Designed miniproteins, single chains, continued (4). Designs and how they scored, part 87

Each design is a single chain, and the fold is of that chain. pLDDT is the mean over its residues in the fold that is shown.

## One batch from the design tools (miniprotein)

Design m15012
Fold by ESMFold2-Fast:
Structure m15012 (fold): chain A 87 residues (1-87)
Amino acid sequence: MSIELEPEELEILEEHFREVDPKVLELVKEGKVEEAIELLEEAKEKVLKKLKEKKAPEELLEKIEEAFEQNIEYIRKVGKAMEEEKK
């Protein structure tokens, strides 16, 4: 991979995945898809802000933003599929 993470940048990402991803999945399982998306969008802003404060490379910021956007889209698709399964 062309992106090298500093220890502090890696810690920010690990904290996000450890704390936020389980909560997002729990909300989706409860049918609270919009709340899950809102939580993920808020987490995106917080992670990007922390990385910018640590002067992370522009390329890293772009890839993290893209990864969050892909995750949000995935949650929307999963939520729609679960809603159709409940009918």
Scores: mean pLDDT 72

Design m15013
Fold by ESMFold2-Fast:
Structure m15013 (fold): chain A 62 residues (1-62)
Amino acid sequence: SLMEEIDEAMELISEAVFNLVPESTKQKILELDKQGKSYEEIAKELGYSSPRVVERELEQLK
C-alpha cells in the first residue's frame, strides 16, 4: 500500500541519519570494541536504537 512505501522511505532516511557518526563517537566505538563489548552494548551506551551504526563503523575502521 501507499503507507508501506512511505514507511520504507522513512526507514531509508533514518538509516542515513543513523549512519552519520561524529569523530568523537567513532573514538568511543573503537574504545568500547577494544574492551570486548558487543555491537548491541556499544549502541546502547551511545544511545543508538540500532547496533547497525556501530557494525558499519567498525567494518569501515578495520
Scores: mean pLDDT 69

Design m15014
Fold by ESMFold2-Fast:
Structure m15014 (fold): chain A 84 residues (1-84)
Amino acid sequence: MEQQIQQLREQANQFRKQAVDIYRQSLSKGVGYQSVLYDMINSWKQQAQKTSPLASQIFDQFLAEFTRDVLKLQFDQTAKEAAE
């Protein structure tokens, strides 16, 4: 169980990085970033839940961290726009 949790944490970290990158790219493309993120989050959620019951804890941590990263990007972008 602990080894599976550690692997899920590592996967969640990689997924979070990719999701943040997709968010940035979606902003420049004018594509609905929500649709892309829904697909990614839903896919990862299903895989995590089937891997281990404890995956829910890792998924919650991922979601919180991902939300934090997205909000940070929005705040950073807003600050730059206000400065320009």
Scores: mean pLDDT 66

Design m15015
Fold by ESMFold2-Fast:
Structure m15015 (fold): chain A 84 residues (1-84)
Amino acid sequence: KLEEEIRKKKEQALKYMKEGYTAYINGDYEKAVKYFEKAIELFESLPEEFRDENALKRIYYFLSIAYEDLGDEEKAKEYEQKAK
């Protein structure tokens, strides 16, 4: 059951990541931020060995540029650093 819960959390996080990316390319930066933050929250709730670090870095990158588009330069810089 625990393994199934981890799998479901990963699947949901990936779905939120896709929704965030779709919102970003449509110019809805506020919606993109909301979905990307939900995806990060799910990934961070997983044990480290089950985290998709490449997906997390990609989300951090998109959060950095979305926050820049929203005018939140401080959050944009924070997520840019996390994306490295």
Scores: mean pLDDT 83

Design m15016
Fold by ESMFold2-Fast:
Structure m15016 (fold): chain A 70 residues (1-70)
Amino acid sequence: AMEEKRRKALEIVRKAQEEAKKLIDENPSVETRRKADEILKKAYEEASKITGLSVEEVRRLFAEEQARER
């Protein structure tokens, strides 16, 4: 159960990262950076709700996943 919730949470964050990157790449400005940050913040909050973990704990899980991809 937790492993599947973790996978879903990481997918939500990954999709948000891709969306944020596209926004910045298409029209780099302070406005799009703010929108990208908001997208990421909401994604982490949603992942937190799905997993029952804190936002900080979700950030750590995502960082660990990214480190494994190196």
Scores: mean pLDDT 79

Design m15017
Fold by ESMFold2-Fast:
Parts: sequence; C-alpha cells; structure tokens
Structure m15017 (fold): chain A 65 residues (1-65)
Amino acid sequence: MVTKQTAMAIRLIGLQFEGYLSKVEVKGDVVKATMAEDTPENRELAAELKKAAEELGLKLEITWE
C-alpha cells in the first residue's frame, strides 16, 4: 500500500510541475489531487488517473478549481 501510494504521489507531483494539477496531498490512505483547470483534456486526464488508482487499489480524491 505505502509503495503504491508513493508511486502515485510521485506521478501526481510530476503532473503538478507540468501545470495539470494545482495541488497534490497525501493523507493516510488517501491521495488528493486538485486539477488546475476544468478543460476537456484535464477531465480525460482525471478519468485516467482515477482508473489507474482504482486498478492499484488506491483511494484517490480529485477536486476541481
């Protein structure tokens, strides 16, 4: 669990540096990501991230600015 959570957090931090996410936060068993902008491309990215997290058995919460 911790190792999969860490891998997901690293990916999300990379996306934050690329400007797709405004915030990434890890709290216990939950990873939280805030999308920087509500665009069709970012909605597709959010769906892909949620699917990837579900496949890993990880709880991911996505919010929008």
Scores: mean pLDDT 77

Design m15018
Fold by ESMFold2-Fast:
Structure m15018 (fold): chain A 91 residues (1-91)
Amino acid sequence: MEQAKELLEEAIKHVEEAIKEIDNPEEARKHLGEAIGKAVQASRLLGPKADEAARELGQAKIYVEDGEKLDEAVEHAKRAIEILRELLEQL
């Protein structure tokens, strides 16, 4: 339980940093990559909802790499935060 909470909190923190650094694509991609890794690890403990968050973050990363859809990247990142926060509330 404590391990799952830590992974979710770290994932949320990295997503928030990616959003702050959205105008710096290399930093945003790095933070999204870290968040994806944490969400995937959390999915092994918490199941499909954490995997859904990782999928949303994967889409955000693709849009950041494209560079033309940064608003869509932020939308997907915020959706991932909602899912991760719901999971935290249920712990």
Scores: mean pLDDT 87

Design m15019
Fold by ESMFold2-Fast:
Structure m15019 (fold): chain A 97 residues (1-97)
Amino acid sequence: SAGEQAVEEYRPEALATEVPPEERRAVTAEMLARVMLRALELLGAPEELLEEVRRHPSRALAELARLAGVPEEVVEEIAKLSLEEAMRKLLEYEAQQ
């Protein structure tokens, strides 16, 4: 398995301690924001867009949704929301497809 070295840092046995849902949500949102920003950078997004995304992480989700063929109306709504609210709205949209 190519992931063995990364798994050692995580040490799943040490994570036996229950993490509150609020902390898990905050960490997940932060990780997703970083992954989305990196994905846009790798796709060659303009510096202007990357600056906007750094100020408004939901903008990254909106741009990735646009690239995935989500309607512009949904993309515009997502771009105006917090990252958490944008994720919920996108998941609701995907569930309806």
Scores: mean pLDDT 67

Design m15020
Fold by ESMFold2-Fast:
Structure m15020 (fold): chain A 85 residues (1-85)
Amino acid sequence: KDIEKTIETIEESIEEVKNAKTVSELSHALVKAREAMYEYAPKEVAEKSEEILNELSEKAVGKSLEEAKELAIEALEKIRELVEE
């Protein structure tokens, strides 16, 4: 698996989340990160990343776009830490 490509894509997704002005843009950034985990990350890391993204979805219910963006950045940073180990 390509760990460097995984980290690069997560960093790009974090930047896209920070710059997202709509829920659609935020969702697109998260889908990009999820796809990178399946393609480039080791299976166990990809499975843990799904758990983190599912928890993000639960926490984001009823939140504003800005609050959802903060939660998404935290989730993506946790996923990056898993890949770096």
Scores: mean pLDDT 80

Design m15021
Fold by ESMFold2-Fast:
Structure m15021 (fold): chain A 65 residues (1-65)
Amino acid sequence: SVEEEIRRLILEADQALQQGKIDEAIRIAEEIARRFPDRRDEVLALAKELNASPLLLNELKRFLA
């Protein structure tokens, strides 16, 4: 499902941040916005539910603005 794909990408981005791979996390956030531009509210709600890092949340908000 689209929801499962978004969840997977959010978790991958957050794992990249935990490993210090900031550029990779930003690229994944940009990919989410590119692939799912019409699902902005769903992406942000899922990121909040998954307790995504503040840095990832800020990048998602920036790309999904």
Scores: mean pLDDT 85

Design m15022
Fold by ESMFold2-Fast:
Structure m15022 (fold): chain A 79 residues (1-79)
Amino acid sequence: SARERAFQEVYDFLLSLGVDEESARRMAGLIVDAAEAALAGDSERFQELYQQTLELGEKNGVSRESVGEALGRATEILA
């Protein structure tokens, strides 16, 4: 499915940045959910998921810019 492809793409991207497997799985899930919310026009859900992703990213050394790149990759696969 497109969701599984988006998850795998984001997960592999996060692993390439040095994120551990457990954190990468959680972040990939949040990023895919945020991309789906954005595509559905659910701005409130998007903002909540995006903020959670940024907080988890900060703890794992993932920049806001890298979170944005991962979100863009997920959005392109899901669209």
Scores: mean pLDDT 90

Design m15023
Fold by ESMFold2-Fast:
Structure m15023 (fold): chain A 115 residues (1-115)
Amino acid sequence: SVEELKEELLKLLDELKKLVEKTTDKEKLKKAFDKLLEAARLLAKETKDLEVEEDIGIALILKAMGEKFNDVEFLKEGCKICIDAIRRALETHELSEETLQKAIELVKEAIEILK
């Protein structure tokens, strides 16, 4: 059901946020960021939410800064912005079961990268 998928995704986002805070590996954070970005883009496409699109833009700038300055804190902030954008979209919009299932898989992949 849609409600069960929303609850699963919210729990996975909470787990992922804790892993992002604990991780110091820049390459793992970059790979996890790419999975989070894919999930955020799926939600932005379905919801047409301009705040999600704005957060994606900010997260991309933070990723570029993290890569350019070799600074893990920018990568962590980029990941957190994507996580918070996905959570907000889940709490404020109705989402299809297909989009929720795809977002769950992407967030699970990000979690596995950071373990």
Scores: mean pLDDT 90

Design m15024
Fold by ESMFold2-Fast:
Structure m15024 (fold): chain A 90 residues (1-90)
Amino acid sequence: SADVVEEALREHRDELEALEQELQKQVEELVKRIGQENLTRLLQMAYEGTPDEKLREEAKKLGASDEDIKKLMEVLAKLRELQKQGQALA
């Protein structure tokens, strides 16, 4: 897409790279806790606009603990910052 996202990435790439690195580290931690397939599904649902309350419910059904859900919500908060620029990292 030759849209606002590409311009934002070009002008703010260093800050976006730092945010991406933080997000990657937290994603790796969640993969260890809830599994890659489950995390990928939950992040995809979040990107598609599923409310946090429903994401917490789904994570709990998938066997995520309260600690796992807390970490998931931190990742979702970072994804929302990226979504403001028309980008989401999964």
Scores: mean pLDDT 70

Design m15025
Fold by ESMFold2-Fast:
Structure m15025 (fold): chain A 86 residues (1-86)
Amino acid sequence: SLEDEIMKVLKELGIEAVSAFKDDTNGIVLLKQYPGVEIEVKDHVLTVVYYHPSDIPMAERIAEALKKALASKGYTVELKKGKPSF
């Protein structure tokens, strides 16, 4: 599944994550060591979201790894600054 592929990529990067998927292609992945970074999955688009500038290097590394693993399977990987709650 897409969830299993994402979780495998994160494990290979040494990142512990938890996922909550509502169906096969829509969900969210939260990173234990990087609470300022999350992965939003909507259909064929994965968005790596960062909330703090200090998280940009890790968010970029995750986005690159996901793109390398999933681009051939028709998925788009984007990097985005998250909206602050306040």
Scores: mean pLDDT 82

Design m15026
Fold by ESMFold2-Fast:
Order: C-alpha cells, then structure tokens, then sequence
Structure m15026 (fold): chain A 72 residues (1-72)
C-alpha cells in the first residue's frame, strides 16, 4: 500500500498516550481518510482509537501522531 501504519491490537491502559507513525511510501502526496488502531485494554475490552481523519502526508514523508486512550 502507498501508506504504512503499524497494524493490529496493542495492549494499553486508559490514559496512556499512543504514538503512531504514518509513512507515505509513494512518490505522490496522499490523503488518508482515517488513521485508527484497535487496542486491547487491561480489562479485556477492545477499543477503536481514531488518531486522525483526512491526514495529508507528502511524498516520502512520515507523520508522528499522538492520542490519549479514553475509556470505550
């Protein structure tokens, strides 16, 4: 794919700061409609955390985004 993001479930606690780096692997500017991850909370619940919407990444560049995990 033209954009690489770390996939899959991460185990986190509510209040943790999740950092995600999104890299544009193409030679063109790309708009990513949604950047989200599924995280497993310590109590066994799975939550979807949306980090960014309509993220524009220039050709060959990376963006590092941070979000605080909230209760599901």
Amino acid sequence: PPVAVLPSTLEVSVGDVLTVTVTNLSDEDVTVPEVSVYVKLKDGNVAKVTIAENLVIKAGESKTLSVTVKAP
Scores: mean pLDDT 71

Design m15027
Fold by ESMFold2-Fast:
Structure m15027 (fold): chain A 80 residues (1-80)
Amino acid sequence: SEYEKALEYVEKAIKAAKEGDLEEAVKYALEAIEALLRSPNPDKEAIGYIRKGAIAAAEGDLEKAIEYFEKAKKLLEEKL
């Protein structure tokens, strides 16, 4: 499902951010948003947190990026 794909991409974004690869974290965050937008009922709150995580990662704020991605992960896990 698109939610399972989004969860996998968010997990990859968290891993990339933890490894200091913020460009890769942004890339995976955008893939997660795209997967959710392909869903007939996109989780707008999860998309919001992924977007905030991507912005934090683009600004070099690794800790804040991880925090937002972890919040998105919890929301997506509740939908599975």
Scores: mean pLDDT 86

Design m15028
Fold by ESMFold2-Fast:
Structure m15028 (fold): chain A 86 residues (1-86)
Amino acid sequence: SALQALEEKRRALGREIVDALMRSLGKVALEVAKEAGVSPETLKKLEEIIERALAGDGKAVDLLMEIVIKKLKKEEIEKKIEEYLA
């Protein structure tokens, strides 16, 4: 059915849109962390957290959102990443 094919395509496009939005969130979080003066080692950990968020980890998504919305400082970012990875 043409309607069934369209619905399947819409679900696939929905997943791609969510993926693109999550990648955008991750890029903004990395820029906030860089501006805050976070170490290269912590930036690598943040990139790993972005991959977990893309895989559907809600706690990773919450961390990225908090970094972006609150514009967290270096010490806050480092502490929250450590707490997430514990």
Scores: mean pLDDT 83

Design m15029
Fold by ESMFold2-Fast:
Structure m15029 (fold): chain A 96 residues (1-96)
Amino acid sequence: SAMRAQAAAIAPKVQDTVSSRNGTGFMQKFGQVMRAMIAQGVASPDMTAVVVNMMLMRGSDDSFRKQVFAMMRSLMTAAGVPDVDAMIQAIQQAWG
């Protein structure tokens, strides 16, 4: 699919962003959570690629941030992640 092509294109950019952003933690934490959700079958690599690409381009857009956090909350709950509220709060703090 087109989104799988985007996933292949974005994977190096995510790794580069994580590596270049000393001390921020946001992309690392988000990446860890998304990998866990993919492993449990509650998120697809295609959806993850689209979301991550938009976050890299629109990270300061408050409306987009609210949509991403609402989606993550739903997916984390479905995946059985303990203390979803604390996880979302940590990601919000790391995002800035």
Scores: mean pLDDT 60

Design m15030
Fold by ESMFold2-Fast:
Structure m15030 (fold): chain A 64 residues (1-64)
Amino acid sequence: ELPPLARRLVEQARAAKSPMDAAAIELGVATLYAAAKSAGNQEEADAFRRALDEVQRIVDELEA
């Protein structure tokens, strides 16, 4: 379902030791989402948006 790159970034975020490390991954995923949107690749943009939502949840959990 998720592209391999999006899946690996989510897995890396889950393995993050600190909120700062997870936030760096969040920025990376957000950049990929923006690039896909700019390229007009809606399927890829939707996939990276789902990955971004998951990484944002991980960051919130680590900050709690």
Scores: mean pLDDT 80

Design m15031
Fold by ESMFold2-Fast:
Structure m15031 (fold): chain A 80 residues (1-80)
Amino acid sequence: MVTKEELKRDVIGLLTLLDNPGVPREQLIAALEDLLRKLKENPEVSPEAIQYAERALENVRRGDVEGAKQALEEILKALD
């Protein structure tokens, strides 16, 4: 089972990738889909964290990098 600390590290890694120009959208989508899967597999994760992960994925799919970053920051808060 993935721990909350591992999930927080994954979110921070995604925030770093979103700040890196030249990372392909497909890589960001794959990383967000992996994060969403891990969040759903941990029974201690709140429904709010899962909703924010789904929002981040949708924002990346439509090119809204700032919306994706805000959603990822909300996941970090929900994991505390």
Scores: mean pLDDT 82

Design m15032
Fold by ESMFold2-Fast:
Structure m15032 (fold): chain A 67 residues (1-67)
Amino acid sequence: SLASEEEIEKKFKEQVEELEKNIEKLYEKGELTEEEYEDALKVLEAAKKGLEEALATAAALAQRRRA
C-alpha cells in the first residue's frame, strides 16, 4: 500500500540524507572533484524539488477522483 504523502516525503528525505553523507565521504576521500561534488548536490536538490512537485500533482489528482 502507498504510504501517506508525509510518510513518503519522510522516507525520501531519510534516503537523500544517507546519499548526501555517502557523497560527502567520497569527496573527503578525494574520489570526487569539487565540481563533481557540487554537481551531485545540485542533482539531489533537483530530486527534492521533483518529489515536492510529484506529491502536489498526486494530491491534485486525488482531489479530482473524490469529486
Scores: mean pLDDT 76

Design m15033
Fold by ESMFold2-Fast:
Structure m15033 (fold): chain A 62 residues (1-62)
Amino acid sequence: MEEQLERDINEAFLLIAKGIALAEGYPKEVVDEAYRKALPFAEEGNVTEAVRIMKEILEKAK
């Protein structure tokens, strides 16, 4: 189904964002929390909002 493919793609984009944050030296615990908070939005197809939430959480952890 198209819905499942969209979810998989959205989740992949979020995993890429997680990998970038870890590569930049953000603590794993903070990155895991950001990913968990953003995942529901990615699953809804709102990748832009999911990435924005991850960014806000990571920025506050500095």
Scores: mean pLDDT 76

Design m15034
Fold by ESMFold2-Fast:
Parts: structure tokens; sequence; C-alpha cells
Structure m15034 (fold): chain A 98 residues (1-98)
């Protein structure tokens, strides 16, 4: 199963309110992922969880803050762009189901 498919499955579980299952899947994925992939997955997961509880403006602010932190910690521009795209796709999917 690809990283993109695993992220989509985590997003679906969060949208469905299955937080324990989403966390378990996240932890399993992270065990086998590279350092940069672990950061991408963590960023997507945390922003999608926030989208469940906070207004769009707060979620967008959190996304920007976490992406800037990842840049400061040495994450590549390519992986930052990939993370932002995955976050945006997941948030869009969440809104479509609400």
Amino acid sequence: MSIEEKVKKITDLVIEGKFDEARKLHDEIVKEASEEERIVIGLVYNVILASKYFPEEEVERLKKQLLELARKLGMSDENIQRAEKLIDEAIKKYKEKK
C-alpha cells in the first residue's frame, strides 16, 4: 500500500470519528517510514485531526506554522510541498463529507 493510500485511509478514519483506529494505523505506518516521510505523515495527521475540532482559519494557521517549522528543521522543499498537497486534499475531502 502506497504512502498516499495510507494517508487517505487515516484521513477517512478521522472523518468517520474512528480516532483510535486512525492513531493505530498512523503508528504502524511510521514504524516503516523514512524520517522525512514520518514528518510528512505526522503533519498531515495532526492538521486533519485539528480540522475536526477547529474553524478553517485556525486549521490553515496551524498548517502554515507546522510547515514553517518543518522547513526550519531541514525538511526539503519537495517534501514540504508534498505534505501541503496531502493536507489540502484531506481537508477538501473532510469538507465534502460535512
Scores: mean pLDDT 75

Design m15035
Fold by ESMFold2-Fast:
Structure m15035 (fold): chain A 70 residues (1-70)
Amino acid sequence: RREELRERLEELIGEESARLSPRPDREQMLEAIDRATERLLAVVPEEDRPIVRELGEEYRALLDEQAAAL
């Protein structure tokens, strides 16, 4: 279940980031994650929404960690 939702979110992040740039910057990646999360939330049952929100937060945290590792 969580793995399935993660794969779907990753596909949507890929789609949204590709629409913005072939080499998205941090702001564009955050926008892609937000758009992908909103798109997935619109189509999943209520019971899956907390998992989708958690996954979105995980991807935002990963992006922030990359910034901090400079």
Scores: mean pLDDT 76

Design m15036
Fold by ESMFold2-Fast:
Structure m15036 (fold): chain A 93 residues (1-93)
Amino acid sequence: SPEEIVEKALKEIDELAEKHRSRLTPEQQELVDSFLEKIKELYEKAKSPLEALEGIYRLVDEFIEQSTDPELQELAREIREIVRKALEEVKKL
């Protein structure tokens, strides 16, 4: 279902962020934690799985543009790929 696709994507995002945590400074970890909180809030506010994924994709693009750190940019690009694949799966339904 579209809901299961979004839930899977959110889980993959959390797992990816945890994997990168050991490579981040405390300040970078706080930025990532704040970013993940925004993703969660957006998901809770969304009226549909498609709206949630589109909103998260936009949020990730903004994070990439605002980030000057290569490690944070790499994490965000990987998150964007997870969201892009989830969007393609939802659109096939």
Scores: mean pLDDT 85

Design m15037
Fold by ESMFold2-Fast:
Structure m15037 (fold): chain A 84 residues (1-84)
Amino acid sequence: AVKEKKFKAEIGLYAKEAQTQTLSEVTLKSAAGESTKTATVDAPAAVTTVDIELTVEAEDGAKATATAKSATSGATVVTEAEVL
């Protein structure tokens, strides 16, 4: 088995119209290891697009930025983000 590295994630949430959103969990995937937090964003039914930006930092100080975009109409948006 390959030993996985510990990752630290910082999460930025952007609403196109600066609306209030709630972020509970974010899912991150990386070739060097996996860190899993599933993202669920509660949005008003009128919100159709939400952008989520993540920055992931490894224990050795290596950084990677991942961007997740979701476009849907409804009260809830579920987004999965992948480390580039």
Scores: mean pLDDT 42

Design m15038
Fold by ESMFold2-Fast:
Structure m15038 (fold): chain A 90 residues (1-90)
Amino acid sequence: MTPKELAERFRKAAEAVEKLIDETDLSPEARQALRTAAENLRKAAEYYEKGDIVNAAKYYTAAQVTIAALSVLGEDELAKKVQEIVRKEL
């Protein structure tokens, strides 16, 4: 898999998370967390497109940490669903 192919997959993952935000009735806190996760996935895509694997990995890690934080809000099923959506695109 090339950095360009990874960038395309991370953009699709971000788009899938953004679609979930638009189609799901979420608390303000969960919505903010998912928006932050989508932004971090888009940043990962940007750095993969540039071939900057280290910065891409940092933003992907930030997205994963943000999704995991949904469990702290009591949104365990939502966190799992978002993780499955992201994994499907990657």
Scores: mean pLDDT 84

Design m15039
Fold by ESMFold2-Fast:
Structure m15039 (fold): chain A 97 residues (1-97)
Amino acid sequence: SALEQKLRDDAIRIANHLRELTKDNPATVAAIDAFIATLRDPSASVDEIEAAADRLADAILEWAKQNQSNPKLVLTMLMYTISILATITVIKSMEER
């Protein structure tokens, strides 16, 4: 649907912001790039998008453990990640009624 595509686009915008904030961590950047690639694929199922979002969340949590000396940046990253997960939950709810 057009609304689902807009939600995917919104999640991609947030993910690009996460990418800029984590550009010094190649593993985290790779996880973000994989998530964006899944959302950019119009044939990707909601289950594939949810799986990609879960992998992104795991990568951000691992990044957070490595960046405990900067708690304000960690909180900002977690807030953006929560926004992505909330967006994906809305997409899934629309598909499941």
Scores: mean pLDDT 84

Design m15040
Fold by ESMFold2-Fast:
Structure m15040 (fold): chain A 90 residues (1-90)
Amino acid sequence: ATLTASASLVDPDTGKLYTCSCTIDVTSETCTCSVVDTVSGTTATILDTELQSLYDPVSGTDTYKCSVTFRSPSNPDTVYTATCSVSSSS
């Protein structure tokens, strides 16, 4: 099964707003992300992605967290991590 998660984040160095969009494949335990400046359309360079899953037995809910590590477009020596999360009930 494939899930989509999105988040908005602010670059603390520039104040620019980025949209993070992640596609999570729960069968292969992988996620694919893109990070884009919402105003200019500039794409950030993605260095790594990590998927984490958490099951809450009280609510019966699976939460998937995709963490994307990307290089700041304004300062290439600076690396940021953004997390996109989505919940699915079994």
Scores: mean pLDDT 76

Design m15041
Fold by ESMFold2-Fast:
Structure m15041 (fold): chain A 69 residues (1-69)
Amino acid sequence: GESEKEKLQRILVEAAVTGDYEGAAKRARELLLSLGAPEEEAEKVAELIKQGDFKGAGELGMEAIDKYG
C-alpha cells in the first residue's frame, strides 16, 4: 500500500494542483494525528498548507512521520 510519506506527498500535490488548500490541510492534519503526532505539530503542518507553504509543510510533516510513524 501507500506509505505515510507517500500519502503526505499526494496530499501536498493535490493541494497544489486543485487549489483546495483547506481540504488538503484537513487531510494532512488527520494523517499526522492518526500516526500519534501531537495536535500542535499536526495543526502547524495544516496552517502551512493553508498558506501555500508546501515546502515548509512537507519538511515539518515528513519530520513528524519519521518521529511518530
Scores: mean pLDDT 87

Design m15042
Fold by ESMFold2-Fast:
Structure m15042 (fold): chain A 72 residues (1-72)
Amino acid sequence: ALPVRVEVGPIEVSYDEETGLYVARQPVTITYSDGSTETTVVEGTGPTPEEARQAAERAADLLRRALEESAA
């Protein structure tokens, strides 16, 4: 089925002591034309919380654009 709606949830940021990087996780819920839904989590990492959040936001935007391109 084709994606008809993409909804992003709140970003959660945590520090990964093993890598020394911040990890931002953003849930993305996709609704398809057949009424089914899928939730995935996109991750971004960076040396600061802001860079990690920006990376996660970019990943979510790229996912949305890829889904829109697949639907076209």
Scores: mean pLDDT 80

Design m15043
Fold by ESMFold2-Fast:
Structure m15043 (fold): chain A 81 residues (1-81)
Amino acid sequence: SPAELAEQAVEQAEKLHEATLKRVEEIEDPEEKAKELERFLREAEETLAYLKSIPGVTEEQIKRMEKIIEDTRKKLEEVKK
């Protein structure tokens, strides 16, 4: 169902976010850290756009995606300092 697809997309993004942050901590080169975070941001923004196209998507699901995008942007700013 559309609701199940929306929830799967958000859960997948949350898991990928956690995995990406763990991977970034293992990278020593700040430029490579930034590339991994930028790659995740692109995928997360595409997921948010997809989510907004699904009938019956909840405000909670949208906010969860917006939060991981914002948290990732903040981490990217820290890495670029």
Scores: mean pLDDT 86

Design m15044
Fold by ESMFold2-Fast:
Structure m15044 (fold): chain A 72 residues (1-72)
Amino acid sequence: SPADEAYRIAKQGKTVEDAVEKAREAALRAGSPEAFNYAATGAGQNVGPEMGIAASRAAADALGAKLSDTPL
């Protein structure tokens, strides 16, 4: 599924920031904000559970900002 693919790509991240960016790219490529949330959670697992929660929250905030980004 697109979510599974986004998760696999996100796991390639080497740091929290890198994992979050890979999750974002993968989810946007899949065309699904739901896939982004799943991928962000998976990326967080790559750097540990406590950091994973923080990364998921940061990723959600970043996605929200991007989705609200205009002009269009």
Scores: mean pLDDT 54

Design m15045
Fold by ESMFold2-Fast:
Structure m15045 (fold): chain A 87 residues (1-87)
Amino acid sequence: MKSLEEILEIAKKELKELKELGLKKVPIYLTGYSKEEAEKLKEELEKEFPDMEIKVYNPEPKDARKVEKEEAEEIKEEAEEVEKKLE
């Protein structure tokens, strides 16, 4: 997984493009990151884009990885089931 600093760099690049498109409100989801990391990311992004309303959401850190893995497995099973039904 990418470091918080790498995610910050990616988020800055994406927000710059969204700002050029005239978007003023941007939700960011940090699945698997702590509340402190989410607050740090929000603070750094607000410094770079003070005229944008940036909302950072983070699920509970203890559940984030488990949910992501379970969701990936469910999506894979659903895709395989659909493929079997289309034969």
Scores: mean pLDDT 67

Design m15046
Fold by ESMFold2-Fast:
Structure m15046 (fold): chain A 68 residues (1-68)
Amino acid sequence: SELQKEYENYLKKAGDYATKASEYFKLAIQAKENGDEELAEQYRKLADDYSTKANEYNKKAAELFRKL
């Protein structure tokens, strides 16, 4: 069904954004360990932004799942 496809698409987007958040978080830790506080904060902000997007798509998926 179209709702099932939309649900699967939301889950995929949530997963993709969660992966990006994890990658940038690791880069933030590495930058901090190297003493680059400015770069660490930039990567931390990117990780947070992607984490927020992942959570939004997970919420959309959960709401749509109730209609399946």
Scores: mean pLDDT 89

